Designed miniproteins, single chains. Designs and how they scored, part 79

Each design is a single chain, and the fold is of that chain. pLDDT is the mean over its residues in the fold that is shown.

## One batch from the design tools (miniprotein)

Design m2736
Fold by ESMFold2-Fast:
Structure m2736 (fold): chain A 85 residues (1-85)
Amino acid sequence: MEEVKEYFDKVASEIGKLRAEAREAISKGDLERALAIEEQIAKLYQETLDYMKEKGVKDESLITAVELGLRNALAEIEAIRAQLA
């Protein structure tokens, strides 16, 4: 299914770019920007999980990888928020 592959390729590329931008923001001490970017990454992972469920994707290893990506983004959000408090 080309549609599913194109969606994953696009999302993976976008998340990769956002992760690079978040790392740069953190390295410059711009925690507010880093937080906004990590929230966008978490949203993309959640949208990917919703898309996988809608399309009936049954690849358990792929589902687990996306769930771990979301969990990691949420953990980073909490870490940044703790530094801003």
Scores: mean pLDDT 84

Design m2737
Fold by ESMFold2-Fast:
Structure m2737 (fold): chain A 92 residues (1-92)
Amino acid sequence: MKEEEAKKLLNEIDEVQKEADEVGQRLRATGARHPEYREGLEAAIDALRETVEQAKKYAESGENIEKAKELIQTARDMIAAARDFVDALEAE
């Protein structure tokens, strides 16, 4: 049971990491067009990467699966907020 849950979580982390990389590229492109946001957007990209990396470490160690799940949810919330921000700027 624990092995199946860890495997499912690692697959979810792989998917979230791919979405984080995609969003990171979009945020970097947005920062290039809107220099006033560049520093804040780079900080957001770094925070998202760190969150995903920490989630992966907890999932791989198997010691704190609940913490890994919380970090993945945090990363998903960050990705959603980043997408909303870019979409709002592109609508102008």
Scores: mean pLDDT 82

Design m2738
Fold by ESMFold2-Fast:
Structure m2738 (fold): chain A 67 residues (1-67)
Amino acid sequence: SSLAEAFIKRGEELLAKGDLKKAAQYYIGAVSVLDPEAARQILRLYNEGKIEEAVEMAKAVAEKKLA
């Protein structure tokens, strides 16, 4: 999905700037389109304050789905 790819690109830009919370939001948005079940799990990590883990998991899922 072009929308998911756009969200991933924006997430990468934010991650490069060190804005982990906004990066996580965009990566979770992308994963919500590609894999809604995975997005639910990642959002739980985000809500627990595990922002770095949420970003890593969302990035891995997005990379796998768009490979």
Scores: mean pLDDT 85

Design m2739
Fold by ESMFold2-Fast:
Parts: sequence; structure tokens; C-alpha cells
Structure m2739 (fold): chain A 85 residues (1-85)
Amino acid sequence: MVEKLKELADELAEAIRKNDAEAVREKLKEIILGIYELEKEGKIEEAQEVDKYVIEKTKEAMETASEEVRKALAEAVKEAREEIE
């Protein structure tokens, strides 16, 4: 799972660079839900590793991101949290 979530984080960074707001929303939501699954399985260290990787990649990409992409990132976080309950 960790490797797959890091791969999704790289895909997310690329979607941000391509200004693909739909892909950004979809990828980030999938990543957040995947991190939650790791936490549910007691894989806390792995979940933290992925979370830090995503934050680092997202912050770097956001420095050149459009307003639409930044809004998509914020909305994906909100939607994922709502799905988690």
C-alpha cells in the first residue's frame, strides 16, 4: 500500500503541474482514504510516512499551482473527511 500511495502522490503532483483540477480532486481523495485504511490496520508509521510524502510533494507543486487547482486540493480534503465519517 505505501508504494502505491506514494505513486499516487507523484501522479497528484503531475496533475497539479498540468492544471488538471478533476484529476487533482480524484487522486488526493484516493490518497487520503488509503492513508485512513493504513491507520485502521494499525500501520501508523506507514500512514505517517505517506502523509509526510504527500504534504511535501503537494506543497512544492502548490507553489506553481493555479487557484482552481488549490481549490480542488482543499475540496478533496473536505470530501474525503466527510466520507470517512
Scores: mean pLDDT 80

Design m2740
Fold by ESMFold2-Fast:
Structure m2740 (fold): chain A 78 residues (1-78)
Amino acid sequence: SDDIKKFKEFMEKLKEKLKKEVPDLSEKEFELALSVAISRFSAILNGEKELSEAEKEALSELSKKVKEIIDKILKEFE
C-alpha cells in the first residue's frame, strides 16, 4: 500500500540521517530512536497529534540531536 511505501522511505531516510549526523550513536540509542520514530510515524498516519506517556518517556532517553533528526524527517511525511 501507499502507507507501506511511505514507511519504507521514512525508515531509509531516518537511518541514513542518523548514521551521517550521529555516527557515534550507540546501538541501544539507535534502536530506541527507530522504535520512537516508528511509533510517531504510525500515529501521524492515523491522525494522532498527542504523545502517549510511554512515547514521552522514550523521547526523554534520546539525545537532543537524535530528536531533532526524527522531527525533521517526520515533517517531510506530514
Scores: mean pLDDT 76

Design m2741
Fold by ESMFold2-Fast:
Structure m2741 (fold): chain A 96 residues (1-96)
Amino acid sequence: GVLLAALGGLLALLGGRAAVRGATTPEALAHGIAGAIAGIGGLFLALKLGRAADAGVDAASGGLAAALGGALGSPLGFALGAAGFALGAAGAAAGS
């Protein structure tokens, strides 16, 4: 639960940052920023509040946003976002 959600949030944050760095369009930038923010939220919920299910959902949403932003300009952002989605979803399922 909590560890998977925290790892998902961290990967979503890193994927969002990678997507932002590769962003050449406002859409890629917006998705990268959204992914980073949701990743931070998921990481905060997991590590500070211990809310595995909510943290996992935020991490999965952030991972998807980072993957979408990465698809537009950053293979690393896409890979990290996809991994963040998978781990976040697993953390949410384990915390439910």
Scores: mean pLDDT 76

Design m2742
Fold by ESMFold2-Fast:
Structure m2742 (fold): chain A 81 residues (1-81)
Amino acid sequence: SPIVYSEEQKKALEAVFQEVIDFWLSNGHLPEEEREKLVNEKVEEKADKFAEEFGLSEEQRKHVKEALFDGVKLAKELIES
């Protein structure tokens, strides 16, 4: 990967992944469309905060958002199987 993260950034990103998955699980009582919307909003919120906290470039910020969306999607599929 051309994008290099520090150990501190990796640890913080793993925590953000876990927070989003926990949020998705806690909202299992909601209709699918509402749950998806809330989770997507949470990913945007957490990714923006992470990018601001670590002073990421626009390219890195976009990469973090895409990685979070992809990772959360995969985790949801694995939990639902």
Scores: mean pLDDT 80

Design m2743
Fold by ESMFold2-Fast:
Structure m2743 (fold): chain A 74 residues (1-74)
Amino acid sequence: MRPRPPLSEEEVLEEAEAIREAIEEYKKTLDDESLRAVVRMFLARLRQNMRDSGIRSPELEATIEELEELEREL
């Protein structure tokens, strides 16, 4: 199995920001069950990006923690 090349820190942070903005829009339109499914999907993606890139940043970690807390509250 050939791994994908690791993402740059800029690319990882840009995806985290896009996901955060998408979640804010989904909070306005989705019910709690649908929002939970979307949050789980984005958490899986962010965690995969962290594993593949090895990048750790306060912003990325904060975004993951915020989504994990939202999933627990739903």
Scores: mean pLDDT 76

Design m2744
Fold by ESMFold2-Fast:
Structure m2744 (fold): chain A 75 residues (1-75)
Amino acid sequence: SKLEEKLKEIVEKYRPEAEEARENGDLAKYRELVKKMIEETVELLEEALREGEISEEEYERILAEREAVLAKAEA
């Protein structure tokens, strides 16, 4: 899936720095990276919805999953 590939690229872009921040206990940096990852994911999902690549139902499901990740990172 083209969307799955783009989502994977976002994760791979931030993963090394996020893992390093987590291992070092740098919660501020970890939260910043998670926020950026989610922001890029939301932009990608909105584009995919506009282009008809995903359904509204799939958009809502993925968005809810990403919001749950953000809530855990901010807590």
Scores: mean pLDDT 77

Design m2745
Fold by ESMFold2-Fast:
Structure m2745 (fold): chain A 75 residues (1-75)
Amino acid sequence: SIREKIEELKRKLQELAKNKDPSKIPEVTKLAQELFKLMEEDPDITLEERIEFLQTVMDALTALGKELVKEKKKK
């Protein structure tokens, strides 16, 4: 069940990155916090998997951050 929740959060992060809506950066942060909490609850998560999850979060933030650079007005 924890693994299923982690996979659902990964999919949501990837979908937010795909939509490229910079107003969703706070939502990405919220999902990242939930993902990190689940990682702390599952002692069987390997170091390699933890790095993969962090990379998923970073990829989403990078995608949305690039859209912020394109805007002419700071929000």
Scores: mean pLDDT 77

Design m2746
Fold by ESMFold2-Fast:
Structure m2746 (fold): chain A 60 residues (1-60)
Amino acid sequence: MMTVNDFLRKQLKLKDASDEDTVRLAAEMLKMSVEDLLAMKDKPMTPELQQELEQRLKNT
């Protein structure tokens, strides 16, 4: 099952990045807080969450 952190690493091409580095970069690109992303990084990716994150990335 793909986690939010796994999805972000794949989308940002950060295959070897740490979880913390992935979250920090993703927060900057998604215009979200690091704390919010850290809270959800281990959660399973839902189709709804994936769509929301993809929309945020397109607006960056």
Scores: mean pLDDT 76

Design m2747
Fold by ESMFold2-Fast:
Structure m2747 (fold): chain A 90 residues (1-90)
Amino acid sequence: DIDALLQQLRDIVEKQVKEANLPPEEVAKVKQSLEQLLAMLRLIVTDPDAAIDLIQKQLAAAGEEPPSREELREDLDAFLAAVRAFVASA
């Protein structure tokens, strides 16, 4: 369940932020980065083709040659597996 994964990741990050006693400006940055990560993870699971399209469009706009769709799919699958392993180990 993607919702459970995203909630667990949020809980882990919020715990680390609390334990680190970060200043408010750093907390805001971490929260923004976390929301971006959670949105991307949801997109990868619910609509992987849209996630690939977005990444290719962003890379092309930056003047970079985007990887093939096949390579990006493999990279996104590996990234999702790594996130799941991280959450399971925390």
Scores: mean pLDDT 83

Design m2748
Fold by ESMFold2-Fast:
Structure m2748 (fold): chain A 76 residues (1-76)
Amino acid sequence: SHMEKELEEIEKELREAYEKLKALTDEAKKQAGLEQLRQALELARQTVEAYVNKSPDTPKLLEELKKKVEELKSLL
């Protein structure tokens, strides 16, 4: 339940980041942001996989994912 809510919030933040990236006219900033988004999506995939598999690494992956989302948001 708590983990599912955290992942739902992250999904929302990633969707909002993508919408902001689409609106950017600075091509260099847009490319940098899209690369950060790609990395965040890969971390999200790994975190969900760890959660489903009941991996002890899940809390660490979630923390890394949250940091990556904040880095992405700081570019926007």
Scores: mean pLDDT 86

Design m2749
Fold by ESMFold2-Fast:
Structure m2749 (fold): chain A 93 residues (1-93)
Amino acid sequence: AIKEVEEWATEEFRKEAKELAEDPTPLPLKEGLKRLAELYIKIAEKELEADPENEELRERALKEAEFALYYAELAEDEELKKKAEELIEKLKE
């Protein structure tokens, strides 16, 4: 039961992550990787600024920062990767 739930959750997360990656913005993923990373960083920063004590917004911002890191890595953009990592660090505190 537990192993089946973990496998299901992992697959569900992958599907959700793929959907977000494929249509997080109207930009094509291939051409827009850097812009997607920048957009997720800005959204996460905005959510953190809006209500830094709101646990739900912090959790959402963390996921967005993690997606920013994912896109930055795919784009091989070291500056965006560093910005995403710094934002993730702030959100975990």
Scores: mean pLDDT 69

Design m2750
Fold by ESMFold2-Fast:
Structure m2750 (fold): chain A 91 residues (1-91)
Amino acid sequence: SELEEALRVARRIVELLEEALRALEAGDELEAEINIGLAEIELAVAKIAGIKIPAEVLAAIDAAIAALRAGDLAAARAAIAAARAIIERLA
């Protein structure tokens, strides 16, 4: 189903953001930047491909990217956890 494909893509994006958060917590700014960049590319490709990520998942992903880019680890952790919880609820 289209929802199953969208949740698979969203799960991949969240995994990249989880890696970015782990990298920032470890002080690895380069690894964090690579994983944030890959997440942004996956999000852009999904949008171009017409993949309809649920609005609540997309909002949590956007919040996580913004928090990671700002270096707000607490906000990033909360947003990533929210995205994961929504994906698992919808699956």
Scores: mean pLDDT 90

Design m2751
Fold by ESMFold2-Fast:
Structure m2751 (fold): chain A 85 residues (1-85)
Amino acid sequence: LSPEQLQQLLAHLQQLTEYLKKKAEELKASPDPKLQEIGEKIQEVADRLDELISQAQAGKITPSQLLSRLQEIQKEIEKIGDEIR
């Protein structure tokens, strides 16, 4: 992964994180307990992405470690999505 590709990836992840935080807030404000639970799970995913982006920007993790951890987070997102369909 080139430095330019890494910068592009981090920018996209920041946009995704902002989107997920907004969706989590909306869902947690729902009177439906099921949607509140989904909102909490999405918030946890957003918090992990935020931390991962921070670590990558600080040079604490390699690009390959970043991609590996993103794959783990992607699997968690897929599980959350399965609850919605």
Scores: mean pLDDT 81

Design m2752
Fold by ESMFold2-Fast:
Structure m2752 (fold): chain A 88 residues (1-88)
Amino acid sequence: DPAMRERGEVLKRLLTENKDLQDVLKSLPKDEAIELGRLTREVLSLIMDMVRAGAEPETIRRYLERLAELTKNGDKEGLRELARELSA
């Protein structure tokens, strides 16, 4: 299934980006690194709930793109807003 393969590729890319981000997080104060990582995983968990519910691959890709951008920028407030949006 091309859609399932595409979702797997996007998730693999996001996880690779999160691994790279771990090196950046190691240079931050421990409390800041923990909070950013927690928010990133919270949003990822909510996106995975959407995948399980059968959300369209294009919708999942857009949310993963937003998650990756917010995480790379260290935008904790943006991550909180996205988590609130996805939890509604």
Scores: mean pLDDT 71

Design m2753
Fold by ESMFold2-Fast:
Structure m2753 (fold): chain A 68 residues (1-68)
Amino acid sequence: MSPLQQEVVELLEEYKKLVEEDPSVSEEEKRRIHEGLERLKEFSKTASEEELQWLKMYVEQQIKKIKE
């Protein structure tokens, strides 16, 4: 794995944990988010550097929103 792919995977795992620990997120929303995150993890394995940079920024923004 490239360092950027590893950063993206670690951010996806952090976001998954934050969603799992958030009592305001419904069980159905948690399931949907987890499914989406698994798809993004698979995508990251074949993604270009530009796609990985976009995904990193996107996930960081999602983490910021959930921490509010």
Scores: mean pLDDT 80

Design m2754
Fold by ESMFold2-Fast:
Structure m2754 (fold): chain A 103 residues (1-103)
Amino acid sequence: MTPEQREAAVRSAERALRIGQAVLDAAKQAKTNRDELIKAAKEFIEASQRLMDAARAGDEVAYRKAREELQKAAIKLSNAIHKTSPEDQARIQAAVDAAVAEA
Protein backbone atom coordinates (compact mmCIF):
# COMPACT_ATOMS: atom_id res chain seq x y z
CA MET A 1 0.00 0.00 0.00
CA THR A 2 1.05 3.60 -0.60
CA PRO A 3 0.94 5.89 2.49
CA GLU A 4 -2.23 7.53 1.09
CA GLN A 5 -3.91 4.14 0.51
CA ARG A 6 -2.99 3.03 4.05
CA GLU A 7 -4.44 6.25 5.55
CA ALA A 8 -7.70 5.78 3.58
CA ALA A 9 -7.82 2.09 4.63
CA VAL A 10 -7.37 3.02 8.31
CA ARG A 11 -10.17 5.62 8.06
CA SER A 12 -12.49 3.01 6.45
CA ALA A 13 -11.73 0.53 9.26
CA GLU A 14 -12.30 3.23 11.94
CA ARG A 15 -15.70 4.00 10.36
CA ALA A 16 -16.63 0.28 10.38
CA LEU A 17 -15.63 -0.01 14.07
CA ARG A 18 -17.79 3.04 14.94
CA ILE A 19 -20.78 1.53 13.08
CA GLY A 20 -20.29 -1.86 14.76
CA GLN A 21 -20.07 -0.34 18.24
CA ALA A 22 -23.17 1.83 17.63
CA VAL A 23 -25.16 -1.24 16.50
CA LEU A 24 -23.92 -3.27 19.51
CA ASP A 25 -24.99 -0.50 21.93
CA ALA A 26 -28.41 -0.23 20.23
CA ALA A 27 -28.72 -4.06 20.17
CA LYS A 28 -28.36 -4.21 23.99
CA GLN A 29 -31.53 -2.04 24.18
CA ALA A 30 -33.44 -4.11 21.54
CA LYS A 31 -36.65 -5.86 22.63
CA THR A 32 -36.78 -8.27 19.65
CA ASN A 33 -34.14 -10.68 18.22
CA ARG A 34 -31.68 -9.23 20.79
CA ASP A 35 -29.34 -12.24 21.20
CA GLU A 36 -28.87 -12.80 17.41
CA LEU A 37 -28.42 -9.05 16.89
CA ILE A 38 -25.75 -8.81 19.66
CA LYS A 39 -23.91 -11.85 18.22
CA ALA A 40 -23.97 -10.40 14.66
CA ALA A 41 -22.80 -6.97 15.92
CA LYS A 42 -19.88 -8.59 17.80
CA GLU A 43 -18.89 -10.56 14.67
CA PHE A 44 -19.01 -7.30 12.66
CA ILE A 45 -16.75 -5.58 15.25
CA GLU A 46 -14.28 -8.53 15.13
CA ALA A 47 -14.19 -8.37 11.30
CA SER A 48 -13.73 -4.55 11.50
CA GLN A 49 -10.81 -5.04 13.92
CA ARG A 50 -9.15 -7.49 11.47
CA LEU A 51 -9.64 -4.87 8.72
CA MET A 52 -7.95 -2.27 10.98
CA ASP A 53 -5.01 -4.61 11.73
CA ALA A 54 -4.48 -5.25 7.98
CA ALA A 55 -4.80 -1.51 7.20
CA ARG A 56 -2.23 -0.55 9.87
CA ALA A 57 0.15 -3.24 8.57
CA GLY A 58 -0.22 -1.86 5.01
CA ASP A 59 -0.85 -5.44 3.83
CA GLU A 60 -3.03 -5.07 0.72
CA VAL A 61 -3.67 -8.83 0.39
CA ALA A 62 -4.70 -9.15 4.07
CA TYR A 63 -6.82 -5.98 3.72
CA ARG A 64 -8.76 -7.38 0.72
CA LYS A 65 -9.36 -10.65 2.63
CA ALA A 66 -10.51 -8.74 5.76
CA ARG A 67 -12.81 -6.56 3.61
CA GLU A 68 -14.49 -9.71 2.17
CA GLU A 69 -14.99 -11.07 5.72
CA LEU A 70 -16.43 -7.69 6.79
CA GLN A 71 -18.90 -7.82 3.85
CA LYS A 72 -20.05 -11.28 5.02
CA ALA A 73 -20.42 -10.01 8.61
CA ALA A 74 -22.36 -6.96 7.33
CA ILE A 75 -24.83 -9.25 5.48
CA LYS A 76 -25.36 -11.34 8.66
CA LEU A 77 -25.85 -8.15 10.68
CA SER A 78 -28.36 -6.77 8.12
CA ASN A 79 -30.33 -10.06 8.29
CA ALA A 80 -30.37 -9.90 12.12
CA ILE A 81 -31.62 -6.27 12.02
CA HIS A 82 -34.43 -7.21 9.57
CA LYS A 83 -35.67 -9.78 12.13
CA THR A 84 -36.19 -7.03 14.76
CA SER A 85 -39.36 -4.94 15.24
CA PRO A 86 -39.79 -1.71 13.20
CA GLU A 87 -39.16 0.26 16.42
CA ASP A 88 -35.85 -1.57 17.05
CA GLN A 89 -34.89 -1.15 13.36
CA ALA A 90 -35.54 2.64 13.56
CA ARG A 91 -33.39 2.96 16.72
CA ILE A 92 -30.55 0.91 15.15
CA GLN A 93 -30.69 2.98 11.93
CA ALA A 94 -30.52 6.23 13.95
CA ALA A 95 -27.45 4.88 15.82
CA VAL A 96 -25.74 3.93 12.52
CA ASP A 97 -26.54 7.35 10.96
CA ALA A 98 -25.01 9.10 14.00
CA ALA A 99 -21.89 6.85 13.86
CA VAL A 100 -21.30 7.52 10.11
CA ALA A 101 -21.70 11.30 10.66
CA GLU A 102 -18.77 11.09 13.16
CA ALA A 103 -16.47 9.56 10.43
Scores: mean pLDDT 87

Design m2755
Fold by ESMFold2-Fast:
Structure m2755 (fold): chain A 100 residues (1-100)
Amino acid sequence: MATLEEAFRALKAGDYERAVAILNELIAQLEKEVEDLKSKPKTKENYDKLIRALVELERAYSLLAEAYRKMGDTEGAKQAEERRKKVVEEINKLSEEYKK
């Protein structure tokens, strides 16, 4: 299974194409987990799981943007950063919704 640690190791090794492949697989898995969790009852346990998945998804997009920058893919980097920002906005919105 794809992991954030494997993606980070690929980036450190300069294997940017492998890092992108690992990150795309991880992002697909995390996006499915987020959608599955959104369909569940709004319990504290499901909220905690959803926030953890979103935080990992934000980190994955951050590393994806870095990999694209290292490859000189400015458009890929911009798209990854835009998706990262949307995940951060969702985390902030959920944090506000569950503060009461």
Scores: mean pLDDT 84

Design m2756
Fold by ESMFold2-Fast:
Structure m2756 (fold): chain A 65 residues (1-65)
Amino acid sequence: MLSVEEQGKKWLEELKNAPKEQQLELLQSFHRELHRIRLENPSLTPLVFSYMQEANDILLEKDRA
C-alpha cells in the first residue's frame, strides 16, 4: 500500500504530464480518492488538503501558460 504522501506525489505528477483535456477528469478522480483517505484517517486531513490545493494550482498554472 502506498502512503498518502507517495500517492499524492504520484497524482500530482500524472496531472502535470496529462493532456489539458484529461486534467479536469484526473483532478476529479484525485479529489474523490483524497476525500476517501480523509474519511478513513481524519488525522491526514491537513496533508489531504495540501495535495488538493497543489493539484488545483497545477491546473491554474497551465491555464495561464
Scores: mean pLDDT 74

Design m2757
Fold by ESMFold2-Fast:
Structure m2757 (fold): chain A 94 residues (1-94)
Amino acid sequence: LAERLRELAEEFREAARRYRELAEQSKDPEIAALYEEMARVAEETARRLEETAERVEKGEASDEDIGRAARFLAEGLRRLSELQARIDELKAKA
């Protein structure tokens, strides 16, 4: 479990790096700001997954802790989806 949580955290950190690159490449300041927000959401999600992985490794994680991490992951994915939809809408209007 801890190893998989760390793998997911690294995937989100990589996503955050890509979103920052997209923000820098964006000519539209509104689109750039949305990619910056996506980078923040991805980084927050990665941090929470790493914190949970550390607790799992220490034998301190409860089923409730794992449930909270799963809900945080789901919320992060939902927020990223909503931000991407907003970017897609802005690009369609350009």
Scores: mean pLDDT 83

Design m2758
Fold by ESMFold2-Fast:
Structure m2758 (fold): chain A 68 residues (1-68)
Amino acid sequence: MVKEKMKELIEKINRAKVDPEDDIEIAMKDIMLGVLNTSMSNLESDYPPNAEELTKTLENMLNLPFVQ
């Protein structure tokens, strides 16, 4: 399920070690966490995000090197 995948990805991102001097890695981690937390809360709302676009975004995030 999409929610389970988002929870797994949030945990992976929170565990990821980011170089504190790499502004790009820091920005990417913050953006990913923001998108995932917002999307997860919105999935149970009366106005959920587009499931296809959300799934593609999650798959792209899971393939980022610093998440693995």
Scores: mean pLDDT 67

Design m2759
Fold by ESMFold2-Fast:
Structure m2759 (fold): chain A 58 residues (1-58)
Amino acid sequence: MNDEAYKIMAKTLSEETGDDEKVIYEKIKNMSDDQIQQLLDYLKQQGKDDVVKKIQDA
């Protein structure tokens, strides 16, 4: 997964959790492919299919 995809994920999660975007970005960058897939599935369940598509297209 590329840097643009990680940035989109970090921004989205930062807006949901109130945590710092940079801290979330560092955590995501250290996730396994399986953990990233679970996160994308979570975002789809929250109705953020458009965000997931942007992440996959990045």
Scores: mean pLDDT 78

Design m2760
Fold by ESMFold2-Fast:
Structure m2760 (fold): chain A 59 residues (1-59)
Amino acid sequence: MSVKAPEGFEIVEELLGRASAAEALRARAEAIAKQTPGAFVRVADLPGGLVAVTVVRPA
């Protein structure tokens, strides 16, 4: 599955998994965001008990 970046932003990394793994996925995404200036983490709930955790930055 894919998630769309907000307008004017680009996806640096996309982590997909089950909702039960959301905390671990978010922690990994936050580590990536800290290495990328201006980046932040976005979490989206997906159908079927899945979650998408994305690192986005201004394009």
Scores: mean pLDDT 77

Design m2761
Fold by ESMFold2-Fast:
Structure m2761 (fold): chain A 85 residues (1-85)
Amino acid sequence: AMSTDPRFEVAKKTLEGGKKYFEEGKYEEAIRDYRVAIDIFEELIKQGHKEAEPLLKEAYTNLGEAYRQLGKVDEAEKYFKKAEK
């Protein structure tokens, strides 16, 4: 097994970048960063890196919150449901 997959650090930094955009009220930029982080975490989980599961759930919750701020309630609820799994 390789020591810490470098994609973990990229995805975590991207997720944190999205959180900063969210705090600035830049919800479209936050959504872009959250979606990038989600794609990386999903790939890691598919490859057996189950330690990415809590981070994926966090990213889905944050994505849902950003969609809610944009008034996209249906998209928000979809991602909140993904976070509950």
Scores: mean pLDDT 85

Design m2762
Fold by ESMFold2-Fast:
Structure m2762 (fold): chain A 97 residues (1-97)
Amino acid sequence: MVSLILESADIVSFGLGKEARELFEKGRIEEIGEYVKEGVRTFYESLDLKDISKIPGIGLVVLTLPRELLEYLLGKEKAEEIIKKLVSFGVPESVFD
């Protein structure tokens, strides 16, 4: 796989999502820095949620974070919008629990 993913803002968003997940899994959600929250929010705002086929594969990793973590990073309304869209596309709701 040549390089479009590695040279895009998506790799930064993937890294920020991974850092947030690791802190959440360690019970350290309160230690997630504002730069991580802002990066994930900026990534969300760049996504076309009308067509899942246009979301990069690494973007799906960020979007499949636990519900509690998504609500913490994006706010409850935006987190529910993402979860509802992914569930409508066939992702089990239990993935976010």
Scores: mean pLDDT 62

Design m2763
Fold by ESMFold2-Fast:
Structure m2763 (fold): chain A 62 residues (1-62)
Amino acid sequence: SMEKLEQEIIEQAREAIASGEVSAESEEEIREGARKAALAIVLKKEKSDEEVRAVSKEVAAK
């Protein structure tokens, strides 16, 4: 589901911040970015761990 994808993106974004791969973002910005990214993935009908990880890093890095 889109909600599950959104949660996965948020969790991976938090992990990327915790590991120091990206700078810290506000929780609200991460959640909003994750929502948009999950919708884009669903519209593409594409879901892979690699795509989710890449999107999560982009959300965290903004």
Scores: mean pLDDT 68

Design m2764
Fold by ESMFold2-Fast:
Structure m2764 (fold): chain A 83 residues (1-83)
Amino acid sequence: MGEKVAELAEEAAREARELGLPQAAAALEGLARKVRLEHQAGRLSEELAKKVEELVERARRAAREGNEDKAVEYAAEAMELLS
């Protein structure tokens, strides 16, 4: 689960860069790193991973709609859940 969520965030970051949304891309790259660290530390539960996955998908939708601020907000919300 953790690796899959980190990969999803990495894919979302790449897509955001291709869409010309550098702040969203940076936020999602940071999230992917945090997900990998929490997974490696054994702190990423299946329920937490699922919530983060939902927020990454919301960030992707916001980015595709050109709403960079919303994409950054969803990524930040996911980061806060991992704190």
Scores: mean pLDDT 87

Design m2765
Fold by ESMFold2-Fast:
Structure m2765 (fold): chain A 80 residues (1-80)
Amino acid sequence: MEKEVELRLEGVTPADLGRFLREMARIAEEYGVEIELEVTRAPSAGDAAGDVELKVTVRAPTPEQADEAIRRLRELAERM
């Protein structure tokens, strides 16, 4: 099963993005899913903080595993 979700992180620093990516990797391991990430928009190198847009593809053995992983990813993005 493959599902795609678009996530937007608002006003994040590079450190915040690093935390998000580490948490995303943990979610992938926890739920036994494969995550493919495309950064479609990122802040400029000179910016202290900015908006990041991510396209996330989740591949899982079952739809339920994919849905649960996506739920956790959305919760993570909302906490940023």
Scores: mean pLDDT 79

Design m2766
Fold by ESMFold2-Fast:
Structure m2766 (fold): chain A 91 residues (1-91)
Amino acid sequence: SELEQQYHQLQQQADQAVQQGDYKSAAELYLQASEIYRKMSELDPSRSERYLSLSDGYRKASEYLAQGKARESATVYTSTVLRSIGDSLDK
């Protein structure tokens, strides 16, 4: 879908920005990814809880990156993604 393609592009750009130490650009890109997941939650009610969890994770990661806290950003995002996957697998 268009939203999935936009998300994938933003994720790649954000990951590259983090690797280059450009935390301000990465924060902005993560915030945009958060908004895409929020829109996906509205379009697909069956996966809404997972998409909202991912949206919140990206938003928090963006906040930490804006503060230059890349390690904390990565930890929050990774924890959110793993929880979303775990909830799906464990029911």
Scores: mean pLDDT 77

Design m2767
Fold by ESMFold2-Fast:
Structure m2767 (fold): chain A 68 residues (1-68)
Amino acid sequence: SSSDQQGQSIISRIQDYINNVSTYSPQQQQIGVNVMQSQIDRLQRQYPDIDSSMLAQIQQQVDQFRNS
């Protein structure tokens, strides 16, 4: 469905950001973490049927950059 495609698009964008965040300066990495968190929050609000294990894995990766 269109909603499934939109959810996958958001997940893909988060994964792309995670893959590229290490190429940014420390200041840009902090901004990037906030952008990723915003997208995770959007997934939880608009796509509640998303696998909670997948969301937890993505959140854990984002938290690693936040606590660096």
Scores: mean pLDDT 76

Design m2768
Fold by ESMFold2-Fast:
Structure m2768 (fold): chain A 59 residues (1-59)
Amino acid sequence: SPSEEELEAEIAISFARMFNTLKPNPEAQRLIDQAERALRQGDYRRARDLALQAIEAAK
């Protein structure tokens, strides 16, 4: 089963991708790409934080 931190990261990335789809922003896309890389590396806390930054950038 995924850890709580892994689930939080995946959810945050999903929201970041949704916001960036609705209002595309190059900075948000870079942050999403970095978040997905961190998720693949198992750095779930960093992945979540980067995804939250992407959501903020997409505003």
Scores: mean pLDDT 86

Design m2769
Fold by ESMFold2-Fast:
Structure m2769 (fold): chain A 82 residues (1-82)
Amino acid sequence: SREQLLRLLDLLAEYIKNSDTLSLEELLKLNEEISKLIKEVLGEGATRDDIIEALKEFREEHREELTPEQQEVLDRILKLDE
């Protein structure tokens, strides 16, 4: 699960990097796919609070392994969801 979360963060970092290059329609599609992937990885039974907890725990455990871009993406997601 944590390895899958790291993979997801890499995709999110690429999303942030490419947001200026992609069209609005492409950005919306990518965002939808990322949202579906999160749901598939964490499960439909997970609450938003559970998802936030998992992401916070992952960031704390792997802080030194996270790239600055991955940390920024996590911070933005956690702030926007709350």
Scores: mean pLDDT 67

Design m2770
Fold by ESMFold2-Fast:
Structure m2770 (fold): chain A 88 residues (1-88)
Amino acid sequence: PSGTATGTVTTNSGEKVTVTATVTAELGEVASATGRAATPIKTEVKLGDATVPVYETAVLSFDGLAREDGSVILSTPTATTDTSTEVP
């Protein structure tokens, strides 16, 4: 069984990004899913003598419990932002 969650993540700049993720779990099993969406936000951060590009990614995480009827019960999604020097 699988379940799909769609949520809105607010970035550090106040931008809202929609993230969709699907969890697949076996009957009676709890599984975790994480969805990621690149934001158009790129910041340059000075680290010592180097200028490093930082990319912000919207992250939506949740758990799913597969039921015997083929449905999946989804937890309340946790919306966060992740920053990386790598392109998401």
Scores: mean pLDDT 74

Design m2771
Fold by ESMFold2-Fast:
Structure m2771 (fold): chain A 70 residues (1-70)
Amino acid sequence: ELAKKILEEIRKAVGGAEKASMKTILDVLVNKMKLPRKEALKIVFEIRKAVNGAEEASMETIEEVLKKYF
């Protein structure tokens, strides 16, 4: 439930684009969802690892990582 709400806020932040940057994901987790920065950084680092250090991750990859936490 919470994972889906977070994913929806990320989608809104990128205006419906297929991918979101690590910066945008972090900004949504901390500033929109009010997650503690330490927890948000762990999630973003796992997403970045899942895309082999790329600057952007697909919505599908973001969703898979979020489901592990929520």
Scores: mean pLDDT 83

